# Designs tried in a protein design run: designed miniproteins, single chains. Part 28

Each design is a single chain, and the fold is of that chain. pLDDT is the mean over its residues in the fold that is shown.

## One batch from the design tools (miniprotein)

Design m948
Fold by ESMFold2-Fast:
Structure m948 (fold): chain A 66 residues (1-66)
Amino acid sequence: KTYTIEIKESDIGKTLGDLVSKIKTEYGVDAFPVGRNYSDKVKYPVTLDINGVKVTFEKPGKYEVS
């Protein structure tokens, strides 16, 4: 299944734990930070593992993940 995941400018400065919790809740997928801690602040670029797929977010916006 392809997911369109939206990261908003309001997510900058939140923790990566908050961001992955939002993604897990909104899209029903597993997610975790890659190379950073859950307590780290959201700063770009950020790489998340989403349901086994590593996705790098360069800036706020909508990203397709499959």
Scores: mean pLDDT 77

Design m949
Fold by ESMFold2-Fast:
Structure m949 (fold): chain A 61 residues (1-61)
Amino acid sequence: SMEDEEIRRIAEEIAERLRAAGRDSEADTFLRLVLQERDRGRITVEEARRAAEQIEADLAA
């Protein structure tokens, strides 16, 4: 679905930010977990965006 694609896109973008910060293992884990929760119907686009915003804020601090 369009929602599934958007969740994947958000997860990939934040994984790239984590990799840019040298956190490759965390990036891989985050991406796998978000996609797993998406496949189980346990995460919304809004929840994925909020998680991404929190990680972005932590990386910017």
Scores: mean pLDDT 82

Design m950
Fold by ESMFold2-Fast:
Structure m950 (fold): chain A 82 residues (1-82)
Amino acid sequence: KPVIVLADTLTEAVRAAREIAGSAFGVLARPENADLAIKLAKKHGVGIDARNPEEARRVIEAVKKEVDFELHAVGPAGREAL
């Protein structure tokens, strides 16, 4: 099952996603990156920064429409974005 990790920083999110999925890419939590997150999540783990929880939630909502994935959160901002 595809894996997405929300964390306070992009670096932390990618590291955690790679530990779970073996391969991972970072995607900044910006609306224009939703399609990129969908494409990457189909084959790899994806780490997304949750520094702005509302933007992170928007990207997650877009990915949920296209991909069934396992969502993890690390740190306070990551958990807030859930």
Scores: mean pLDDT 83

Design m951
Fold by ESMFold2-Fast:
Structure m951 (fold): chain A 62 residues (1-62)
Amino acid sequence: DPLLEKALEAIRAGNWEEAEKYLDEFAKKYGMTREQAATNLAIAALERGEPELAKEILKRFG
């Protein structure tokens, strides 16, 4: 999903506030809670071989 990819790019750049905006747009687009959207973002990080990033995503947004 383009919004999740933009969120991951923002996180890799250290921009957690911008990542949160993309995450909220993703949640709204698919009718998800913040926690459900954060789980999807964490899965996207895991699929890219970034388990530490997935843990941080869940701590901040889950």
Scores: mean pLDDT 88

Design m952
Fold by ESMFold2-Fast:
Structure m952 (fold): chain A 86 residues (1-86)
Amino acid sequence: MEEELKKEEEEKKKEREKIARAVGLMIRAMGELEQIRLLERNGTLSEEQREKLLKEARDAIEEAKKISDKSMDGTIAKLEKQVEAV
């Protein structure tokens, strides 16, 4: 029936939006880590700037963890290791 189809489509839409938001947060975290690496390579990375970028990356990962399902656990774990490594 039309009502059940609409509910299923809305649930799929919400799931896609949730995934898209989590992916956006992960891309943000990757960007912060890449910025650290770029500044470090150029010899322009200050400790204050490193701490700020690491905090922003960690905050984005934590928000992604709240939004994401188990499908992103592997990607989140890899990013957490990258944050620990820089």
Scores: mean pLDDT 78

Design m953
Fold by ESMFold2-Fast:
Structure m953 (fold): chain A 71 residues (1-71)
Amino acid sequence: MEAERAEEEVRRAEREKREALELAEKNKDNAALAAGYRIRAVGAETEAALAREGEEIGERARRRAAELAAA
């Protein structure tokens, strides 16, 4: 279950990163909006890395990172 959950989180984070990069590309003429999407893509990449490295506690690590990002 832990390994399967980590794989799911990685897959979802990679899709979110791809979507964010596509939105940044579509809005490249709006520097502020494009920057926002690039930040989202970096966030998704970080979440994917956390899920991969800490599969046993990956869910807890992602939740913690999200809380800190929101603060």
Scores: mean pLDDT 73

Design m954
Fold by ESMFold2-Fast:
Structure m954 (fold): chain A 100 residues (1-100)
Amino acid sequence: SIEEKLKEIAKRLEELIKELEKKYSDDPKVQESIKKARELLEKGKELLEKGEYEEAARQLFAAAIGIHEAAKLVNDKETAKRASELANEASRILRELQEK
């Protein structure tokens, strides 16, 4: 279901946020970007619980972009790629929801 796909995206975004918080704990620019991504992720989770899947997908997409930008600041290509893939998944779901 769309709900389950969005929940999986949120779970994977949470894991990436935790990885960046651990790896780059002493980098204030990375931590600032991750804080913003976490706020977007939490908003997305709230919207998911309310059944607002289109808005949830938008917030999860924005969170993934935030993680991607944080990873780029430290040239973490693997994390940037994983975040980009999650952004693409959220974008596809958003488009699917808008096409109905």
Scores: mean pLDDT 88

Design m955
Fold by ESMFold2-Fast:
Structure m955 (fold): chain A 74 residues (1-74)
Amino acid sequence: SEIDEVIEEIKKLAEEKMKEYNLTDEQRAQFEAFLENLIKIAKSDVEEGKPKEEVLETLKRAIDHVARYLKEKE
């Protein structure tokens, strides 16, 4: 399903960003909490008929911002 594809892409991007920003175990735990909320939003958006590409573009930016925020917060 489109929802499953979006979730899979989100999880892959999250793992890539956690690695790219070299997040600590504590920061990864915080990031996972944010990721759960982002996945919930993505499911809602896809269910409401938003194009998969638009949802993914929005979430790519959100994921990068969260990873950067957690890294810079120190």
Scores: mean pLDDT 80

Design m956
Fold by ESMFold2-Fast:
Structure m956 (fold): chain A 103 residues (1-103)
Amino acid sequence: SEADLLRAALERLRALGAQTREAAAARDAERARAILEETLALLREVLAATTDPEVRARLASAVAGLEALLALLPELSDEQQLELALAAVGDAVRLLAGALARL
């Protein structure tokens, strides 16, 4: 079901959030970028499987935002990349948790 897919995606995204915090502690901007790419892929999978128009709109906006962020990352310092990765993955967790709560 859509709810089961959202629960599985949220669990994976929470694991990515933990990995992002580990990357930040290690000052590993390359790992943080890889986690953002994984987060984007996960949100695209959820968007493709979602039928609720409001959830779809929020996911589409989040996907577009992450695509724009990933395009800008090479122009930013490692510290800025880590800060933005922490914020972006955290925002994605909150979005999926809110989507699941609505179902």
Scores: mean pLDDT 88

Design m957
Fold by ESMFold2-Fast:
Structure m957 (fold): chain A 100 residues (1-100)
Amino acid sequence: GKIEELLEELEELVEELEELADTPVAKRVVELLREIIELLKEAKENKDNVLKLTGLILRIIGLMIDIESLLPQLPPEARELAERALETIERAIKELLKES
């Protein structure tokens, strides 16, 4: 399904970013993105549980804000990958919020 494709795209972007992650800040962004991937997988499994899904999405948004605050400290190539990862996460959240 579309959420599975978005998760695969996100995992590929994170792997590319990890190869460029030479700084502590870049490594921290990778760790935050990996936590978001796990939360998105949990959200997918709990799509029909409105309260749990809402809580997971709010936690994901919090982590996205943390990543946004770190973007200016990344080199341009790593920043572009992180920005693409955030866009993919937004698309995944929108897909999860579509009524079944």
Scores: mean pLDDT 88

Design m958
Fold by ESMFold2-Fast:
Structure m958 (fold): chain A 65 residues (1-65)
Amino acid sequence: SAMLERQLALGEALAREFVAVVLSHYPDGKATIEVSPETGVRATVTTETETFELEISLEAAALLL
């Protein structure tokens, strides 16, 4: 579905921006981005002291499109 592709693309773009911002403050952080057509996009950045997480559901992405 073209709509699903747009939702996942938006979620991934937002997740990449989130990771870039966190890593700009925590350059030794470890980042993972998971993309699922069933659940949406999840980004996690783990540092020595903190873990940062962003979840963008398919529903949330649809509201932003």
Scores: mean pLDDT 85

Design m959
Fold by ESMFold2-Fast:
Structure m959 (fold): chain A 100 residues (1-100)
Amino acid sequence: MPTPEEVEEILREEAQKVFSKVKDPEEINKLRDIVRELMERVREILADPSLTPEQYLARVREAVEEALKRLEQEIKNPQVIKDFKEALDRALERLEALLA
């Protein structure tokens, strides 16, 4: 099972790729807040000892979907939305590979 630190590092690395492309300080701040909330949610999920690896992945996927919903509500730039969705998809693929 991946550690909380490994999951957080994957999410941080993928998020940083998007931050490097965003020029608007307000969009950067909103993305930073969305990532922080997602990281806190993931930490809570990983702290639950009753969950199986399959249940961890399902709940992390749900947390990612909530983060994407917030992104679409708060970010107006379609390119930033697309880049962040692709980054989160890559993060989920990396997490699924660690569970295999």
Scores: mean pLDDT 80

Design m960
Fold by ESMFold2-Fast:
Structure m960 (fold): chain A 77 residues (1-77)
Amino acid sequence: MNPWVEAFARALGAGWVARTEEEQEEAAREITERLVAHNPDLSEEEVEEAYRELLALIRSTAEMMRSIEEMLARRKA
């Protein structure tokens, strides 16, 4: 699998399970480190951008899950 596609898939999974900001940041670091291991030619700027994008994806996924949970709770009210 393309290393970037794997990184994004892992970020989506992390966003689904990571409940705290610390867990989200840790997941983003781990995924970025794995991406760098598979792509050592990445510049420092590309690595920082990848971390930022992956963290944003994790946070966005977590927020989406929270929104879905809130929507389902409102439908029961």
Scores: mean pLDDT 78

Design m961
Fold by ESMFold2-Fast:
Structure m961 (fold): chain A 95 residues (1-95)
Amino acid sequence: SKNLTMQAQNLLGRGSGYYRNQDYDTAIQLYQQAIDLAQQAGDTQTLSYGYSGLGRTYYQMGDYDQAQYYAQQGLQLDPNNQGAQDVLQQTQQAM
């Protein structure tokens, strides 16, 4: 759905804002909401970005297992997702 896609993209943008402000708890909540709406819309690209957003957030929190998990989910949906690729490389180097 176009409406659900726009709402999911809006939530991704807001999540990224909270991520940059280091409010990781709020960023996670917004990324999860974006993922839920993207799944309902069938928007694979927005879904991939939601997962890479979760991955980078968990990476910054030091939760490397969750960071790897979500980055891999993002890459399965979009192998060209640079954000997800970066998270995987960073978590492998940090472990």
Scores: mean pLDDT 90

Design m962
Fold by ESMFold2-Fast:
Structure m962 (fold): chain A 62 residues (1-62)
Amino acid sequence: GPEEELREALIARGFSEEGADAVVEQMLKNGATEEQLREAAERIRAAPTREEAVREVVRAVG
């Protein structure tokens, strides 16, 4: 599902399992929808550099 897709995207970009779990948990705590989780996963995967992937994570969690 969208939570697993986001976790997989984060891990693929070099985030730890703990870090990926924390991002997903924070987005859900902030009321993120399934669509927002999916969009975040796509932006993180599409980011041209690891620095840009980190910026997408910061944007996603607020």
Scores: mean pLDDT 86

Design m963
Fold by ESMFold2-Fast:
Structure m963 (fold): chain A 105 residues (1-105)
Amino acid sequence: SMAEKIREIAKSLGIDLTDEQIEKLVEIAKLVESSNLKWKDKYSPEEIALALAFLIESLTGRLGPDAVERAKEILKKLESDDPEYVPLRFRFMLYLKLVKEKKTG
C-alpha cells in the first residue's frame, strides 16, 4: 500500500511519522499521481510526497494540518514553466535526491 511504502522510506531516512502524518502523506501521494509533474517518470508518488513534505516544512517551518492544501498550491507552481518558480523547482529536486538516496550522508 502507499502507506507502507511511505513508512519504509521514512524509516530508511530515520524519520518517525505518526499515523496522522502518514495519512496526510498518502493524500499528497494521490495528488501527485493526478498531477502533470515531469518527475513522476523517475520517482514514485510516495518519494515525491515525502520530498514535497520536506519542501513544505522548509518553507513554513512545519508539516501541519494544512499540509494537503499547501501541497496542492506548491504542485501548481512545480508544474509551471514560469521562471519565477525555478528556485522552488531546484529546492524540490534536492529533496527528491535526498529521499531517493535514502540518506545522502
Scores: mean pLDDT 80

Design m964
Fold by ESMFold2-Fast:
Structure m964 (fold): chain A 107 residues (1-107)
Amino acid sequence: SSEEEQKYQNVREALDALVEKGLISPEEASEVMSIFRYVLENEDVDPELKELVEQIVRLSEEFLENKDSDREKAEELARQIAELVRQLLSKVKEREEAIRAQTRAAG
């Protein structure tokens, strides 16, 4: 939808700004955008991952609204987004490891 495309663009723009600030790596930004696309295209997503993505969307929108008018608030929002990015990537790694362990146990 146009709403989902706008959310995707907002997150991409916010994460690109965080990469420029040195708060996250380009690799972390790319991985998050891949996860976000997966969440938008699939309804059967883990609720915890969906909530982290929704939080990143909301804070990214606030960051973009404040980035040129309130530097202190924008910097605080950028820090919060960077922390959520790390939490999201950590949760995805936990899920991948759990799937690998289950596959090994099942044969």
Scores: mean pLDDT 82

Design m965
Fold by ESMFold2-Fast:
Structure m965 (fold): chain A 62 residues (1-62)
Amino acid sequence: SFKEELDRAFERIKKNPELQEKVLKTYEKNKESIDKILANSTDPALKEEIQYLDEKYEELKK
């Protein structure tokens, strides 16, 4: 599933500091777009997937 694939990807990212830095920079660049999708999307499946992705990025920052 999308969530399972994303979980596996972020576990790999957490173990690689250089990759973590690059991923977080990409997230920051796209944060406004993510927030806009979450605020304005009428597609429940897309909103759930993007919300889960956003939560994973926020978890990675800590």
Scores: mean pLDDT 80

Design m966
Fold by ESMFold2-Fast:
Structure m966 (fold): chain A 75 residues (1-75)
Amino acid sequence: SSEHELAQMKMMFLAMATSTEIEVMIRQGVPKEELMKLLEEAEEEIRRLAERHGIEVSPVTEKTLEDTRKLIEEY
């Protein structure tokens, strides 16, 4: 439904915004531990949004979060 599509889009935007913030913070020299905490908080919020709307997190959103985690781990 359009309501579920909007919810998925909101989750994707949150994942993308978090990824962008982490990229900026890496350039600013923010410690890895703080970056990982920010990512984990965003992952938790996205999963809560999915549960609240009765839908699963999209593969695209999950991939964005996974790629961001790898970026932090390799930093």
Scores: mean pLDDT 88

Design m967
Fold by ESMFold2-Fast:
Structure m967 (fold): chain A 81 residues (1-81)
Amino acid sequence: VSEEEKREIENALIAILQAYAAGAPREEVLARFRELLESLSREQREYLLELLKEARAVSTDPRVRALLGELIELAEEALEE
């Protein structure tokens, strides 16, 4: 995965998390995340999973931690097909 691809993935994830923090419905956030996963290669999905685990480890908001847990499960499922 290139540095440019990593930046694009990170920016996409940040945008999704910011939308959730701003009050976007859970269903919309999950739909946007699934769309992101579908657009990514296997290697890019593995990188995204690593970012999600890091984000969850540093998050102090229980609601954000719960969402990140769901996103991690979706990313892991996408890697298994």
Scores: mean pLDDT 84

Design m968
Fold by ESMFold2-Fast:
Structure m968 (fold): chain A 68 residues (1-68)
Amino acid sequence: SPRDQALAVLDEILALVEAATDDEAQLETRRETVELVKESIRAASDAEQREMLAQLQQLLAQERAWVA
């Protein structure tokens, strides 16, 4: 589903960020932001979830380029 795909992409983005830094305070802030975004995804309509998925896939590609 678009919801499950969007949540999976968001988890992958967080994993890349976690691999890039050992600053636990910064990581906790990032994890809190991710949880808020997950809540937004779960509350969204199917059409909004598809749009969010496309945006998250673009962001994931950018994060992969920056942390490589």
Scores: mean pLDDT 81

Design m969
Fold by ESMFold2-Fast:
Structure m969 (fold): chain A 81 residues (1-81)
Amino acid sequence: ELLKQTIKVKVEMEVDGKKVVSEGEKTIVAPADEEGKKLIEEAIEATEKAAEDLKKSLEEETGTEVKVEVKVEPIERIKAP
């Protein structure tokens, strides 16, 4: 039995007067145990930090305001193949 965690990242920015929206999805699969739960928690924290860094990097590149939204979906239990 495995845990599946989906994290969605949405980036909104304006480039050359045009609104650009980019969406990404990250899926983490871990064992359904205490170690797997900690791995998922750490991965969520790492993704949130990476999103903050991405926002700053894109703002430096575009010279415009950038919005980055991280959405953590509920944990799903899946069967191992």
Scores: mean pLDDT 79

Design m970
Fold by ESMFold2-Fast:
Structure m970 (fold): chain A 105 residues (1-105)
Amino acid sequence: MTKKAEILDLVKKANDLLREAARLAREEGDEETAALLDKAREYASEGATYAISGDKEKGLKLFDKAIELAKEAKRRAEGLPSAEKINKLIDEAIEYVKKAKELTE
């Protein structure tokens, strides 16, 4: 796999996990946590687009924003019935974004 294809695959995996975490947060009535996770997915996707197009600096900054929002969503999710599952999904997603960030550096 090329580095570009690997970055795209990692971000897809992260976004699938963040989407599932957002779905659980919404089902439990926490639209604010879900919105943070949706925004983290947007930043991760934009980060991948800039990283593979050669704008490494912008790609890296967007990956950092995605990680920051995912961490905030994790903190906010602590009161939810599915907090443990949501946190595991978010932690795994953050690791995929960090790996995409490392490949972009």
Scores: mean pLDDT 90

Design m971
Fold by ESMFold2-Fast:
Structure m971 (fold): chain A 72 residues (1-72)
Amino acid sequence: SLAERAREIARRAREKGMLKLAEEAERVAREIEEIEREIKEAGKETPEQAARLAAAGIEVVGLEFDVEWGID
């Protein structure tokens, strides 16, 4: 899941000593988990929720780039 990807980035960032990046990745993971919870409870995904997930997906891609190529 997208939240699992964000959690993985946080773990990798911590291993590299990128503590701020790890905190950001954990924040994004929590945001995604909250949106997914809202969708599950409602039993339907709204266009607004889909847009929020898409935006979070873009953040995850950026964080993956930062953890791979970022400097301490």
Scores: mean pLDDT 81

Design m972
Fold by ESMFold2-Fast:
Structure m972 (fold): chain A 97 residues (1-97)
Amino acid sequence: DKLIEEYLEELRKALEPKLTPEELEEILRRIREAIERGETVTEEEIEELIEKAKPKAEEVYATAKPEEQAEFLRKWTLEVAPLVGRAIYQLAKEEAE
C-alpha cells in the first residue's frame, strides 16, 4: 500500500542521521515484512527503533498528512496489533505532553 510505503519513507528520513545505510535498511525491511505478514515486531526491535528515532518522532508525525496518517494507523491496527504502532503512539504522546 502507498500509505505503508510513505510511512516507511518518512521513518527512513527520521532515522537516517542516526543509523548507517545498512542498519536503516535492515530495520525498515523488518518492519515492512512484519506488517505484510500480519506479525508483530519483536520487543527488542521496538526498543532499538524507539531509542534511535525518539528525537525525530515528532518531526515524522508532523510531516505526515493527517488524513494519510489516520488511514495508515487504522490499517496497521486492524491488520496487526504491533508493539511498534503502540510504542510510536506512546512516544509521540509523551513528546507532545
Scores: mean pLDDT 52

Design m973
Fold by ESMFold2-Fast:
Structure m973 (fold): chain A 61 residues (1-61)
Amino acid sequence: SMEVEKLEMMKILFQAVADASLWLAKKTKNSNPDLAAENEADAKRMKKHADDISKKIQQAK
């Protein structure tokens, strides 16, 4: 369904942002540990959004 396709796309986008934030956290960990911690927290939040969407997809099937 169109709704499931939209949810799949949103899941991919949130996961991509989570991955990018985690990558940035790893790159900044040695030079700016506070910024790295913020990026890790952002990655965790974005991953949670992706996981929540994944559950909605499961419920729609």
Scores: mean pLDDT 86

Design m974
Fold by ESMFold2-Fast:
Structure m974 (fold): chain A 70 residues (1-70)
Amino acid sequence: MTLRHTLPGSLSAERVGALARALGESAVAHGFDKIEIRIRSPSEEAARAAEAGAREAAPDLEITVELIEE
C-alpha cells in the first residue's frame, strides 16, 4: 500500500522535514510499503528535507518526493 500526501508550498524546509517524518511514522505504523510526497513548491531544499524526514522515520520503505508547480 502507498501513502500519498501533498504538502503546501508555504512551508519552510524545516517544517516540511518534520511533517515528512510524521508521515513516515504513520506509514510504518499502518503497514504501508511506499510513501509518495508531493510539494507545491519549486524548492529543492524542501524536497531534500522531505526525503530526509521520511527516510529517518521509514528507512525500509520506498520514498518518492515530487516538486509540483501547481
Scores: mean pLDDT 82

Design m975
Fold by ESMFold2-Fast:
Structure m975 (fold): chain A 60 residues (1-60)
Amino acid sequence: MSNIDRIVQMVNDMGRSVSRDQLSQRMQQIGFGPVDDNHINMVVQSIQMHPEGKDITVTA
């Protein structure tokens, strides 16, 4: 399972909605390394392109 698959699963388990801060914390738990705003933006795009990530909402 890829790191993106894991984060999509975790966010779906959280009710399909996360803040950027919560997403950053989940990325760090999975092992994405140091997380900045550009990294968060790239992961948000990856989630939206994932088949199981289509209905996930990322709030400010």
Scores: mean pLDDT 78

Design m976
Fold by ESMFold2-Fast:
Structure m976 (fold): chain A 97 residues (1-97)
Amino acid sequence: SERIEQGIKAAKKWLEQNGDEVLKTLREEIEKREELSASDLIFAADYLIVTEKDPEIRERIIELVEKLQEAAKNGDKEAFEKYRKELQEIIREVLEK
């Protein structure tokens, strides 16, 4: 989606200025919070899409963000919560490595 492309561009620009500090902050926030909002997860996903070296993990993150946004657009609360949880889980796994 256009929003993902804009998020990637913003994340890349932020990375050029802040580097490792962004990863540290994301790890700390995920460790402190049992549940993250969809907006927090999309922000983390945009950053990880730029930094992730594994193309399969990158593609899965992109897919989950798109499905989460589609569920929100359609008012599908069940699908929204399902994809939010799946996105949170994959982000936790990526940051634990």
Scores: mean pLDDT 73

Design m977
Fold by ESMFold2-Fast:
Structure m977 (fold): chain A 80 residues (1-80)
Amino acid sequence: KEREVAILEVAARLNAVAYKVAEQLPSETPQQVADAREATRGTILEAAKLDPEAAKRTVESLKKHGLITDEEAEEILKEI
């Protein structure tokens, strides 16, 4: 379980980086940006099913490093 949570936390961080890269690239379509955002959120929510506290720490880390917005962080935390 702990190993599964760690894998999901890493996946969430990688998805968040991909999301931020997609937002900054003019070649990405709005749908590709939306898909990257949803992948980030979905991975965090899957981690929250196993360990809500670890998922909350991941959200705070992503917000601190500017990988998600304050509004996105608040929305995800509300679902945990």
Scores: mean pLDDT 78

Design m978
Fold by ESMFold2-Fast:
Structure m978 (fold): chain A 65 residues (1-65)
Amino acid sequence: DYWELLVKGMEAGLETMKKDPRTTQSQLELFARSLERTIERLKKENAPQELIDKVKEILEEVKKL
């Protein structure tokens, strides 16, 4: 499924940013904005709630960094 692959890519992106000591606060803020836009797009496209919840979890982890 297209959306499942997209969400999996975002999970991988978060893990990469967590491992890279060069990750800046500005990069985390841009990633958070991208995640927020993805949540709105998933809602607009009536994607499964489980996928929306996963993106929200990624966003909350980014906010803790």
Scores: mean pLDDT 81

Design m979
Fold by ESMFold2-Fast:
Structure m979 (fold): chain A 81 residues (1-81)
Amino acid sequence: AIEELVEKFGAMFDASPEERRAILAEMVETLKKEFGATEGQLIAFASEAQTLLAKYRAGEISREEALELFREALEKLKEQS
């Protein structure tokens, strides 16, 4: 679950806006099924993922750092579920 979601997030870095929407939808389904995430948690998570992508694109963090921060967010979400 966590590794699959980190892989999906990594794919978003090189994806078109349309592809990113599709990837995000797949990730939301995984979070619902594997983590039992609430609607509020899903919204917060999507916001966090977009923030990390924006920081990467601005050159504030590396791809490796973005993937690690995303993993940490997933682990925190799993602990809450």
Scores: mean pLDDT 78

Design m980
Fold by ESMFold2-Fast:
Structure m980 (fold): chain A 64 residues (1-64)
Amino acid sequence: SKSDEIIDQIHGIIEELVGLGRRDVAEEVVKLLKEAIDSNDVKKLEEALKRSQKLLDEARKEES
């Protein structure tokens, strides 16, 4: 489903953040994902994905 695809993408972001040594940011993304899943709302999953992508982009800039 679309929800499963978004969840898979967010899991990929979490793995990359852990790989960058940014466990603090990865934990924030895990919280966003859990809240979105608990809401049972695809819009909340889409919001969680967008926020997670921004957090990943910022983490990558700090490593550069």
Scores: mean pLDDT 84

Design m981
Fold by ESMFold2-Fast:
Structure m981 (fold): chain A 63 residues (1-63)
Amino acid sequence: SVDDKTKQAVDQIQKLSKQGDYKGAIEQARKSGAEIWEIGKNDDKALKQAAEQLSKVVEQAKK
């Protein structure tokens, strides 16, 4: 499911960000984004929500 994969990705990105691994956080977002797009090909609404959640977490990691 897109939601389950998105939640796992967000949790992992937040962990990397808290550890100061900003590069790892971005790489995790890219890898998870590709997997989420593959899973959610026929669910535009779920993909949009996943993209927004990943974008927010990556922006938080930058700060």
Scores: mean pLDDT 76

Design m982
Fold by ESMFold2-Fast:
Structure m982 (fold): chain A 83 residues (1-83)
Amino acid sequence: MEEKEEEKKKRKTRLVESVRNSDPSSAFLAISVLYTVAKNYGKKGNTELKQEYVDLLLEISRALKDSHPEVSEYAEERARELS
């Protein structure tokens, strides 16, 4: 069953705020962990969870684009590799 777009956005926004309040080094580590988890979901054939993590990585990229552009670019590249 499809979740409401508004509820999904609120959930992702809370996670993004946590990463945004971290130092860039911590953000790089968090993105690397999220990418590894998403890749493993893809290998197991769980396409739905893989896509949820891709969405999260893109949201993190957007949140950090102005303050930490290199971290933002890293997250965007990892999301593209999974798409």
Scores: mean pLDDT 75

Design m983
Fold by ESMFold2-Fast:
Structure m983 (fold): chain A 120 residues (1-120)
Amino acid sequence: SKELEELLKKAEEIKEKIEEVLKNLDSMPVEEAAERVLELAEELIEVIEKALELFEKDPSVSEQLLEQVKKILEEAKELKAELEEKLRRGEVSKEQVRDAALRLLSLAEGLITLLQHHLE
């Protein structure tokens, strides 16, 4: 579907932005880097929620696929909450931002794979 193709493109754009953060991390202030990863986590969560809405309306979508997308959503929300708490406490390090960005990258790649599989 056209809507699913648009979500795939958005997920790919988010992936590229995460890779840009990872590339530039050493030159960024840690708080700015953390805030950028949080922004990208929120953007990915919005894409996942829209994908779930489309899949729930499609009777051809398996319960297993829905469960996989829901798991990615839960993991993205957990990552966002963990990083927000560390940032709030002033305890965030560049290593923790790098780990969060790598986790977010993995989640974006997982979503891209699921969307590509369903479009085939």
Scores: mean pLDDT 89

